# Ledger of designs, part 106: designed miniproteins, single chains, continued (2)

Each design is a single chain, and the fold is of that chain. pLDDT is the mean over its residues in the fold that is shown.

## One batch from the design tools (miniprotein)

Design m7931
Fold by ESMFold2-Fast:
Structure m7931 (fold): chain A 83 residues (1-83)
Amino acid sequence: NAQNQAIAQQIAQLASQIPISQIDSVIATIQSQQHVSDDDAAKIQAAFTLASNGYLDQAVAILSTLSNSTLQQVLQVVQQFLS
């Protein structure tokens, strides 16, 4: 839906600012603090890798398959990481 797509777009833009070398660390933080499933963690990692390489539309497409609650949790962790 439009709301999830907007959140996914925001996450993808923020994830593009994460150095590729730090993506695994951010995903590990999301898994440990927010208790997302391994399947969702794999999708988030794929989306972050795509975003970091400039493939924002593909990253948004993957992130948009996640639930609103998971997207909110991911957004919070990424915002904290970039603070």
Scores: mean pLDDT 83

Design m7932
Fold by ESMFold2-Fast:
Structure m7932 (fold): chain A 75 residues (1-75)
Amino acid sequence: SAAEVAALRAAFAPFDTDGDGKITPEEVKKLFNLLKGTPAGEALVRRVQALAGLPVDGEITDENAKAVAEWLTAN
């Protein structure tokens, strides 16, 4: 949903060191690694994978990070 996309963009904001508003695969990987530290964060990672049409495996790969960044850019 648009609300989930907005929440994800807000979560990525601290990792946007250039302040350009773009969500990169590197920023997705950094956030996912941080989120994996908590059960709620791991559940959010799986939710994002499902929304982006990816396998819901909770894994942080370059391919998963790229797909999430592309999905966020498109939505």
Scores: mean pLDDT 70

Design m7933
Fold by ESMFold2-Fast:
Structure m7933 (fold): chain A 57 residues (1-57)
Amino acid sequence: MRWVVPVTPKAEAAFRAAGATHGIARELAREGDKVTLQTDNGATVTLDASDVEVVGE
């Protein structure tokens, strides 16, 4: 299971709005250039793969 961080201002804003307490989210799914992430509060957000970087698997 992959852990991802935001690398663009757009992704940073999305992580903050979704309640990512450490600026990191768990990857639930990846389909093509889209990733579906879950934050610490259980919120789900879908972003472009180019807006995030994998930091752990």
Scores: mean pLDDT 78

Design m7934
Fold by ESMFold2-Fast:
Structure m7934 (fold): chain A 60 residues (1-60)
Amino acid sequence: LTPEQLELEVEAALKYIEASVYRIEADRYEQRGDFEKASELRKKATELENEADRLLQQAR
């Protein structure tokens, strides 16, 4: 692994972790009846997952 590849993989991993946190928070807002905030958080999670996927492609 080059230092650059490792950096991209770490950044991708952190974005996946952040996306997972947003999904957990979205589920909690949905349980409370706040469907609008749940939808917004799920959208943010999807955007982070897409960014992480692109970083992993660059690391290959």
Scores: mean pLDDT 84

Design m7936
Fold by ESMFold2-Fast:
Structure m7936 (fold): chain A 62 residues (1-62)
Amino acid sequence: MKIPGTILTVEEARELFIEEALKAGLSEETAEKITEEVLSRLDDDISPVAIFEELIKEELEK
């Protein structure tokens, strides 16, 4: 299964989201939690990238 608008599979996207969250300064546990939440919403009409960016921003602003 590929993420809409990308060539990434769900597994590749999981690794990429975790890596980006870690680069943003989040803990490994928080990165995994955010990634799981994004992947759980893949059936929504909202872009998974947009959901990920929103969750990262909220965690960094705490």
Scores: mean pLDDT 71

Design m7937
Fold by ESMFold2-Fast:
Structure m7937 (fold): chain A 63 residues (1-63)
Amino acid sequence: MRIFDLTEGVSAVVPKPHTAGSVADYLKGEVIGMAPDTPLKEGQVIKVLRNGKIHDVKVEKIL
């Protein structure tokens, strides 16, 4: 999936599976407010805690 880190202003491509945990693992952080195995959809924004900072990450496209 293609994601956009709204906090840092950067895009990335995250491999399958299309879950919150996959985004958190790619960013070397932890997902907040949902289970890591939660499936993601386009337009969804999730929160990832990395190095004491919360990142708002948008799912731009499921590839």
Scores: mean pLDDT 81

Design m7938
Fold by ESMFold2-Fast:
Structure m7938 (fold): chain A 90 residues (1-90)
Amino acid sequence: LEEEGRELFEEGLRAFEAGDYEKAAEYFEKALELFEELNSPQIPLVLQYLGVALAKLGDLEKAREALKRVEELGDEVGVTVIRKAIEEAE
């Protein structure tokens, strides 16, 4: 489960770096699901990348959901990063 989550997150990062935000978001959502089952400390980082990818896709509703979750987790860096991506997409 942890290794599977990590592999999915790494695949998401490769897609993100290639500019394939649709594929990146899909992998990040799958990684997030596994990390949530484990209560993993990786959750805020995955939410940061997912929120940015969703904002770049124009899915501002889902991007704002990711933003809310990082706010609830107290991740100020994640809040800043996702908010900037949403502003750039508008």
Scores: mean pLDDT 84

Design m7939
Fold by ESMFold2-Fast:
Structure m7939 (fold): chain A 97 residues (1-97)
Amino acid sequence: KKKEEAIKLLEEAAKHLVRALDSLRQGKYDEAIKHLEEAIKFLEKAQELEPDNSYIKKALEYARKALESARQGKADEAIENVRKALYYLKKAIEELK
């Protein structure tokens, strides 16, 4: 089912967001950026499967804000946006189950 495929993509995105969070906390911006780019890729694929899911849209918005903040070396802002992306991503998974 499309919902099961979307959940799998969201779970992969969550793994990358968690790794990005850990990298940001360690000041490893290049690693954080790489993980944020991968998370965004998985979130975009999930949005294609579930275009009307507002939580996927919010997770993607915050993941993109986190990427922009990380590229500017703004660790605290990037961390806050990763946490918000994870919050909405969990909400999306709950709605799809």
Scores: mean pLDDT 90

Design m7940
Fold by ESMFold2-Fast:
Structure m7940 (fold): chain A 58 residues (1-58)
Amino acid sequence: SEAHKELLRLIGEILRAIGDLLDLELDPSATEEQIEEARKRLEEKVKELKELEKKYPP
């Protein structure tokens, strides 16, 4: 279903965003600005997930 495809895509995006943030947190050359931007991207994806739950309840 379309709902299932949207959910899987978004979960994949969230997992990648978590991975990116962890990589930056472990990188001694990463700037605080880069880490903050990665956190904001992750927060945005989590917000999209909450909105998707309203559109397509589990």
Scores: mean pLDDT 81

Design m7941
Fold by ESMFold2-Fast:
Structure m7941 (fold): chain A 55 residues (1-55)
Amino acid sequence: LQKMIELLQDAIKDLEKKIEELKAAGKLTPEEEERLKRSIEGLKRQVEKLQQQLS
């Protein structure tokens, strides 16, 4: 369970970093930003559910 949470948190950080890199480079489209943000929110909800199971 803890290992799964760590993997999901790493995935979230990677996606957040990707958004910032694309934004800084001026390559982030509004559509892609929205898609990536929705993916991050989904992963965050999954982490919260797994943390509740651990607690």
Scores: mean pLDDT 80

Design m7942
Fold by ESMFold2-Fast:
Structure m7942 (fold): chain A 69 residues (1-69)
Amino acid sequence: GEAAALAREAFELNLEASRALAEGRYDEAMKKAKEALRLAEQAAKLGSPRAPELAHDAEWLIERAREAM
């Protein structure tokens, strides 16, 4: 359903943000992590059980990118 699709997209964006962080691409990492957080929050409102964990991962990635900038 929609919740599962949004959760999957959030997971993929978190993975891309993590790779961007590892490569020193902090602007890209921040952008992708913020989009992942938005989708994870939307998935959580739709009842995705994985969404809170995905939102937490996205917030962590946002903080890491911010500290590196």
Scores: mean pLDDT 89

Design m7943
Fold by ESMFold2-Fast:
Structure m7943 (fold): chain A 93 residues (1-93)
Amino acid sequence: SREEIIELLERIIELLRAYRATADPERQARLDAVIAALELLIEMIRAGADPEEILTHLRAVREAIEVLLADDPELRAEVLELFDQIEEGIRAL
């Protein structure tokens, strides 16, 4: 459901906000940008945007986060698993 997808996106935001607390200022700025992109994805889903358009934005944000979390493999794996669940959920819309 849309609500379940939003809850998964909110979970990623929560994890990234926790990671941000231990990050340097340059990494914090990049995290702020990807958090804003995730918040935009939530708004797109709430507005009933086309699933294909949502998937395109999701893919771009996923790629940015994958690079950003390269130094934390456990957090990276957890976040990417949440992205896989979100992608499957969007395809089921």
Scores: mean pLDDT 88

Design m7944
Fold by ESMFold2-Fast:
Structure m7944 (fold): chain A 60 residues (1-60)
Amino acid sequence: SALEYQVAVLFGKGLSQAEIGERLGISPATVSRILRRLGIKSLSDLTPEKVAAIREAAGL
């Protein structure tokens, strides 16, 4: 979804779960669940291929 892509992009910019939640109007717990669902545990998991796959799945 577009929300999942936005979470991935903001995480890649170095924002905390709390900062991402405030920016997107969702709880930090929801941000954490989205990242876990996407298989993103750290910045090293946010590869160009992973970002492209999330974007395509969001229809973007």
Scores: mean pLDDT 81

Design m7945
Fold by ESMFold2-Fast:
Structure m7945 (fold): chain A 55 residues (1-55)
Amino acid sequence: EEERKRMIATALAGRLIVEDGLSKEEAIKRVSEATGLSQEEAEKIVDDVVARLKA
């Protein structure tokens, strides 16, 4: 079931960064709070999303 949390976290991170224009730090906080993942796990997910968008 942690797999589902990671999937939701990835989708939320993309939306917050692309649609809402939030900073990486803000997105990490929102993702962690919304999914219950640790801040470190949320940071890894947000970093992956940001890296894909910065191409």
Scores: mean pLDDT 78

Design m7946
Fold by ESMFold2-Fast:
Structure m7946 (fold): chain A 60 residues (1-60)
Amino acid sequence: SLREQAEAERRKAGELLRRTGKEILELASDPEKAREVAARGEAEVGELMARAAALEAEAA
């Protein structure tokens, strides 16, 4: 269902947030690389959350 697809996208976003946070912590001594990883993660999580919201809107 569309709701199950939305939940799957939200789970992917949560997993990506966890992995991105861990990667940033490992790059604490390299602030430029940490910022690059954060920007990439923010964009990708945003896309996943936008897809989830669109799927939820269609399911309503």
Scores: mean pLDDT 84

Design m7947
Fold by ESMFold2-Fast:
Structure m7947 (fold): chain A 60 residues (1-60)
Amino acid sequence: ALSPEEWAAVGRLLAESGLLASPRPSRAEVTAAIRRLADESGMSPADVAALLLREAREAE
């Protein structure tokens, strides 16, 4: 499971990428965006979450 800080980092990355309208998205908004990206890319939601977390960590 992601920590609160990891959820915040992924949410920020999604907001900065224009995928979320809120600059401080809720966990529910982040989860919905991950699921949408998974459906669009053919990846699992877990794989999308892992990829986004890796990108967020590399940006820090």
Scores: mean pLDDT 75

Design m7948
Fold by ESMFold2-Fast:
Formats: structure tokens, sequence, C-alpha cells
Structure m7948 (fold): chain A 87 residues (1-87)
């Protein structure tokens, strides 16, 4: 069913977004600003794709994940920049 397929795709995108946030955070701890930014941007892209694919009833949940993911992405980039400046 198309709606079920879209929902599964949305979940896959949320999972990929979380993986990219994890990689952004790892790069941030290492002071790798370019890698942290790249993964942060990919994470936001995947959260946005998840929102676009989510059934209407789940959109508020996915929107909150996107909003929180953006905050974490910004924090990872800021951490990477701070670590890079200290080196």
Amino acid sequence: KEEEERFKKAVDHLYEADKHLSKANQAAEAGDVETARKHAEEAIKHYQEALDLAPEEYQPFVQKELDYGKKLAEESIALAEARAAAA
C-alpha cells in the first residue's frame, strides 16, 4: 500500500538522520568542522524527507524530531568549531 510504503520510507529517513547526527557529534568531538557540518546537513536533509513522506497524523511527531535535530546539528557544529579553535 502506498501510504504504508511512504510511512516506512519516513521511518528509514529518521533512522538515517540519527546516524548522521551521531557522525556529526563524533566529528565535533574531534574538532573536524567540515565533517561535522557535512553530517549535520545530511541529518537535517533526512529529517526533512521524513516529514515530507510522513502521513498527516504523524507529521507533528516528525516536525518535533526535525526541530530537535536542527538544534543538535547546530550544537555539533559549534562544538567542532570550539574544539578546532582550541587546537
Scores: mean pLDDT 85

Design m7949
Fold by ESMFold2-Fast:
Structure m7949 (fold): chain A 57 residues (1-57)
Amino acid sequence: GPAAEAAARAGSAAGAVAAAETERLGGDQKNSERAMELALAGDYAGAGAEVRRAAGL
C-alpha cells in the first residue's frame, strides 16, 4: 500500500545517501556497505552512526 511504497522509497533513498556520505567523509567501502544495509533495514540511527564514524565523530 501507499505506506509500504513510501517506506521502500525512503529506505532506498536513505541507503544511497548514507553510502555516498560515508564515502565522501573518507569512510572505506565496508563503512558504505554497512551504512546502506542498516538504512535499507530501517535502522537509520545505525546508518547515521556509520556516517559519523567516517567523519571521525
Scores: mean pLDDT 69

Design m7950
Fold by ESMFold2-Fast:
Structure m7950 (fold): chain A 63 residues (1-63)
Amino acid sequence: SHEEIIKKLIEKYGLKTEEEFEIAREAVRVAEGLARALGIDLNSELYEKLVEFFFETELKYSK
């Protein structure tokens, strides 16, 4: 679920701020949209990797 994936991001990256939590939520939202467009299973490891990719990208380019 989205909540479980967000929890994994919080634990893996040591997130502590509201801004970081919002980035995690946005990464999950974007990854879900793309996964649905590409036929990627939302319960797959590939989907988790996709979420991590968008999360890392947003963190790198955040203000």
Scores: mean pLDDT 80

Design m7951
Fold by ESMFold2-Fast:
Structure m7951 (fold): chain A 72 residues (1-72)
Amino acid sequence: SSAAELARELMEAGKRYYEQGNYELAAQLLSIAARSGALSPEERAEAWRLLGDAYEKLGNLEKAKEAYEKAE
């Protein structure tokens, strides 16, 4: 579906920004992807884990913990 395609594009963009060290934009895009409801369970779990990693890099340990818990 177009919603799943958009969610995957947001996830891939979030990964790229994370790799570039832009953790704020990575967190924004990964949050939208993870919360979209359009990803498979495995893709959703990956998006939540990456969101946790981005929040950890930003020093927001509480949001990182919440994201990691949603991945499992």
Scores: mean pLDDT 89

Design m7952
Fold by ESMFold2-Fast:
Structure m7952 (fold): chain A 62 residues (1-62)
Amino acid sequence: AISSEELGEIIAKEAKERGLDPSNTENAIRVALELIEEGKTHLFSEEQIKKIKELAKELGLL
């Protein structure tokens, strides 16, 4: 997995490219889920993937 700083920068960039506010936590989780589903799992640890999916369920995104 990459550093949390690098991951945050990638998520922010992807959010902006999608027309989403990168400071919004729900948008960050949506982008992270899309990256995981696209097979970009190398950006995340297994624990981070589980946590993102748990947060997405809590937010009603899954």
Scores: mean pLDDT 78

Design m7953
Fold by ESMFold2-Fast:
Structure m7953 (fold): chain A 65 residues (1-65)
Amino acid sequence: MEEEKIKAENERLEKTFDEASRRLLENPHPRLTPEQVEEIAEGFRLIIEGINKAIEDSKKYREKL
């Protein structure tokens, strides 16, 4: 059951960040330059990757228990 919660949370976060990134690119704040908008979108991608890495590391730890 814990694994199901982690997978659901990860999927929810990925979808949320993808939607946020897309909305930022489609409707950027008027004070942001295009380069800044892309940099923020890349930041979201790196955060998603970091979360996925942490989840994979947690799985490995549990498998050894």
Scores: mean pLDDT 70

Design m7954
Fold by ESMFold2-Fast:
Structure m7954 (fold): chain A 74 residues (1-74)
Amino acid sequence: SHLEKGKELYEQGKYEEAYRHFVEALREDPTNVEALAAAHRLLKEHFKDGDAHFVRVYRAIREGRPLPPFPELK
């Protein structure tokens, strides 16, 4: 699954690729608590303005809107 692939990539330090897989898991199921937690933690720990970016991404997924620009690494 995208969630499992994202976790694998996270363990390898591939944060951008991990994030893309977590986003795809959330597109498939926006209520997936595990994917939400994983995406939020990843953004908060490794990306600039991660908390604000997570809110924008989740809102976009919930509303069927285009995603905001991909965040920059810290």
Scores: mean pLDDT 79

Design m7955
Fold by ESMFold2-Fast:
Formats: C-alpha cells, structure tokens, sequence
Structure m7955 (fold): chain A 56 residues (1-56)
C-alpha cells in the first residue's frame, strides 16, 4: 500500500518521521482516524523528509 511504501522510504531518510508515520498507520488500522486524514498527515511527513510521493 502507499502508506507502507512511504514508511519504508521514511525509514531510510528520517527514522523519527518514520516512527510518526507508523503511529499514524496504526491509528488508521484501529479506526481512530479516517483514510483521508491518514493520507493527508502522511503527505505532510513526506514533504518534511523531502520525499517525492509521485515516485512511490
């Protein structure tokens, strides 16, 4: 999935942002946040890390 690919990419460039992404993914899986909210927050983490999400 996109979220799993992003977490893998983040682990290579910023382990702290990768941890935040894993926490967001867990909240999404537990139904605590919507898919849209999870995606928006994941995109913010990618932007902070300088990851081009179009290449994932």
Amino acid sequence: SFMEKLIEALEKVDPELAKQARELYEKYKNGEISKVEAFEKMLELAEKAGIDVSKL
Scores: mean pLDDT 82

Design m7956
Fold by ESMFold2-Fast:
Structure m7956 (fold): chain A 61 residues (1-61)
Amino acid sequence: SLEELGRKALEAARAAGSRAAAKAAAHELYQMGVISREQARAVNDAPTAEEALALLERALA
């Protein structure tokens, strides 16, 4: 399911703990239609890993 895909992508990004991992997860989730383009852009533009992961989590709430 899309919810399961979102959860797994978030878990993988959190495990990696990097801004690059959060951006990659956001891009994939946007391509799959799980999050909006605006949500994916917010994650991509976040200056830190912590902010990117927080925005990714919020997008999946």
Scores: mean pLDDT 84

Design m7957
Fold by ESMFold2-Fast:
Structure m7957 (fold): chain A 60 residues (1-60)
Amino acid sequence: SEAEELYKQGKYEEAIELLEKEIKENPSAERYALLADVLKAAGKYAEAREYLLKASQLKS
């Protein structure tokens, strides 16, 4: 996905923006987990934890 490619390039802000848009259209555990990974890489640990919990909820 484009968001994953941005994450690999270190463009965390752009990756977060794209993932938030994608999640609003079609939420999935995979998208929440990826957003959490990007947030953690950006140093946003509290937000990352929130989205990891959402990812877990969607897998159940």
Scores: mean pLDDT 82

Design m7958
Fold by ESMFold2-Fast:
Order: sequence, then C-alpha cells, then structure tokens
Structure m7958 (fold): chain A 55 residues (1-55)
Amino acid sequence: APAAPSPEKVLRVNSLMANEGLSVRDAARREGLSDSEIEALEARERERAAFQAAL
C-alpha cells in the first residue's frame, strides 16, 4: 500500500500553495504526487484545519 507523502514533498506542496494560490490537490498534482498520496495529504490538511479550529 502506498505510504503518505514524504515531509519533503509536503513542504514543496505547501510552497506551491503559498506562492501560486493553489489548492492542496492542485499543488500536489503539480508536484507529481500519486492519487493515493494526494488523498493522504488532503486528509492530513482536513485534520490540521479541524485541530486549529479546536484551539
């Protein structure tokens, strides 16, 4: 089963989102992540947003 994307890939995706205003999915696609990695990254971002909202 494919693992979640590496921290390096996550940083590159976040950089694209910040610099180009892309969604996490679009940025991950631009970085060449697999569909499974994109799904994992989207799930992680949803958890992160929920955590921040709970603070």
Scores: mean pLDDT 74

Design m7959
Fold by ESMFold2-Fast:
Structure m7959 (fold): chain A 101 residues (1-101)
Amino acid sequence: MASDYLFEAQRALEKGDYEKAVELAEKAIKLDPNNAQAYMLLGEAYLKLGDYEKAVEYFKKALEIDPKNVRAYRLLSEAYEKLGNTDEAEKYRKLAEQVEK
């Protein structure tokens, strides 16, 4: 199951092994391409690696699958701040607040 790769990816992310987290999350996506958690882990790993454009891409993919994922909106806002896209960052920050209500 993709779940085994997701647990390993989460542990790699927690340990700061971001390249391993990417590899394991990509394996999870190959087994289950509709798993929002796999895209979240991939987005977080890229955010930590400083690839903010890829982080945005994967958080948006997670939101296509699970549009009520508050954490995806928050991390998407953070990724846009890192890119210097202040208007998009503010937009997703407000969307996170709306989804929490």
Scores: mean pLDDT 86

Design m7960
Fold by ESMFold2-Fast:
Structure m7960 (fold): chain A 66 residues (1-66)
Amino acid sequence: LSEKEQLEVEAAFYIIKATLAEKSGDYEEAAKWYRKSAEIHRQAGDNVTAELSEKKAKEAEEKAKA
């Protein structure tokens, strides 16, 4: 795998962790993993996917406050 491909795979695993946490009601953990995924997507140059992950993190952060 190229460096970019390795980053994309790592980011995908963080999305999986985030969605599992979200489904279990652990919104704090979900937000954490969405944030990590967004950072890695930005490193890979995928700003569109990073912005989507940041939006998901913000949604999870708001649910964690409720």
Scores: mean pLDDT 83

Design m7961
Fold by ESMFold2-Fast:
Structure m7961 (fold): chain A 63 residues (1-63)
Amino acid sequence: MTDEERLELARQLEAAGQVDEAIKEYEEVVKHSSDPALKKEAQERMDELSVSDLKEAVDKVLA
């Protein structure tokens, strides 16, 4: 599997609502990719998903 294929898999998992699995695939791209552009894309997506996940957790506590 190429880093580009892994990034695409992460996007598909994200679209399917499998956020935890998507984050794991983005994390693998950040750790193992030699392409700085792919690393940047994966990191930005992870950051967005982390903010979304935090909002979900806050809504559960405040309910």
Scores: mean pLDDT 74

Design m7962
Fold by ESMFold2-Fast:
Structure m7962 (fold): chain A 93 residues (1-93)
Amino acid sequence: KREEAEKLTKEGFKLLNEGKFEEAIEKFEKALELDPDNALALAGLGLAYYALGKYKEAAEYFQKAADLLKETDPELAEKLREWAKLAAEEAAK
């Protein structure tokens, strides 16, 4: 299941790069069904929702990803917390 979740996460990021945000969300959601603690899939959902202008959802996913990474990758966690803050500020407009 973990290898399949990693494959789905990579497919999701490829779709993000192609501007296919809704298809990217589907891939990241499937990855999280297999591995609920997949921080990269959560970050990918944040990016896809941000691109769609769904800033409240983007902030929630960036925050979840940051919380999971705070001990294993604190530099990425801090960057994700910054993105969550920026998304929350956009949602408040």
Scores: mean pLDDT 86

Design m7963
Fold by ESMFold2-Fast:
Structure m7963 (fold): chain A 61 residues (1-61)
Amino acid sequence: MSRAELLALNDRISTLEPEEALTLTLHLLSGLSLRQIAERLGVSQATVSRRLRRARERLGL
């Protein structure tokens, strides 16, 4: 991924709620699965899925 794409994505992510931004960053930039994100954040996979859905809605993805 280019630096320009990373910077643009990071700028858009900064407009999200902190929990949604963190979850989306771990998924898109770190390539972590829902299970790995759930384990890292101490939440259920359903919670991770909902946060990703909300983040994508806000970003128009």
Scores: mean pLDDT 74

Design m7964
Fold by ESMFold2-Fast:
Structure m7964 (fold): chain A 64 residues (1-64)
Amino acid sequence: MSDELAELAEAIRSGDKAALQKLYDDSLVAAQGIGRALGLNEELVGKLTDLLFQEETTLLQKMK
């Protein structure tokens, strides 16, 4: 629901790595599903999602 998304957004703004990780994981699963629905092969879906979410991975590693 939208309330849960608002709570995640607030936690991310406060630097909550767990909230950002959850958003990343949920978005990755959604992107993989969309790629498969578009008829992309699994190798291409994996490469595309890795490229799309490399910034989030970098940000998670730098957040202290």
Scores: mean pLDDT 68

Design m7965
Fold by ESMFold2-Fast:
Structure m7965 (fold): chain A 62 residues (1-62)
Amino acid sequence: MSKEEVLEEIRRLLEQGDYEKADELLQQTLSSITDPAERRRFAAEYDELQLEHIKKQEAEAA
C-alpha cells in the first residue's frame, strides 16, 4: 500500500471511530519507513488528521 493510500485508510478509520486500528496502521507504516525525514512527514500528516478529527468531534458535541 502506498503512503497516500495508508493515510486515506487512517482517515477512514478515524472517521469510523476505529482509533485502535488507525494507530496500529500508523505504527506498522512508520516501522516500514527507513528515511527519517519521510517518517517525520508521515507522522506529521497523521497528527494533523487526528487533530482535525478531534476538533470536529468537539465542535459537534458542543
Scores: mean pLDDT 77

Design m7966
Fold by ESMFold2-Fast:
Structure m7966 (fold): chain A 72 residues (1-72)
Amino acid sequence: SVASVQALLDYLDLPEFDPQAVLEKLTEHGEAGVPLSEVIPDLPAERSEGILVRRVGDKVLAMIPGKGLVTF
């Protein structure tokens, strides 16, 4: 959901990105796990490196280096 994407962006300190646009990009991949850079291509590599994201129903799952799996 947009709220789940907003929670992910807030967690990663990315308030400049539109959660609706990010959700649309994430939805293009179905429920597949993809690098964050595939969903936010304008994000500098140092801010996206190693982060994998996937949409599952109304939720967003993120695998974050040093934090593990986080659900939004």
Scores: mean pLDDT 81

Design m7967
Fold by ESMFold2-Fast:
Structure m7967 (fold): chain A 62 residues (1-62)
Amino acid sequence: EVEANRLLREAGVAHLQGDFERAKELYERAAEIDPSVLPHLARVYRDLGEEEKAAELEAKRA
């Protein structure tokens, strides 16, 4: 979806700028449209120190 790709791109920019909270919100919205985004969301959770949430998303994909 074009919408999911736009959110993913915006989340990536926020992540590069160090705005992990915004990146998390954008990746969460993108993942609701396209579940293939879940690994990116898990990475942002790890960057925020939310290891348990990251592990839960990775388990869901396995």
Scores: mean pLDDT 77

Design m7968
Fold by ESMFold2-Fast:
Structure m7968 (fold): chain A 77 residues (1-77)
Amino acid sequence: AKVEKAKNEANAAFKAGQYDEAIARYEAILLDNPSAEVYYNLGKAYEAKKEYDKAVAAYQEALKLDPSYAEARAALE
């Protein structure tokens, strides 16, 4: 699916250390396809850039969509 391709491209940018590109790609996905997983990945990208306030906000949005998303909860510790 187009969303899976977009997510794979965002994840590839993250793994390559291209955090600004990863963030832009995750944000684009979230405009039409909000999900706890994508918010969690956005939070990880902000955390990699040491933008901790934005990372926390993204993790909180992940938990707002799925309160059982254990990875986002653990990231807030």
Scores: mean pLDDT 87

Design m7969
Fold by ESMFold2-Fast:
Structure m7969 (fold): chain A 61 residues (1-61)
Amino acid sequence: MSAAMLTLEQVFGVQFTQQQLADLAGVSQSTVSYILNGKTKASPETEQRILQALLTLRQQK
């Protein structure tokens, strides 16, 4: 699932702000931006929070 990090941006493919994901994941906006753009590898905790936020939005929507 390593490649899934890059596909998260494509899967959503919608205009949402990194701020919204950051708020849901409890991390900084910059961290979300870097991770989604594949510019850095986050800690496991940060990755899990972002994934949980995205999955929650998708599943509960």
Scores: mean pLDDT 64

Design m7970
Fold by ESMFold2-Fast:
Structure m7970 (fold): chain A 57 residues (1-57)
Amino acid sequence: ELYIATEDFPKLSPASLELKKGDKIEVLKEVNENFWLGKSLKTGEVGYVPKSFLKPV
């Protein structure tokens, strides 16, 4: 499922995904209520992102 980053999110750990506002993210798995596993369509990187920073397309 496709989402757009609403705000910048820094790479806090090797397992997290860096976001820039407007980046398109494919959600691969909903890990918990606060964090999802996503893939950046811009970079191809996979990592954890906070759900609150993503909006559905």
Scores: mean pLDDT 79

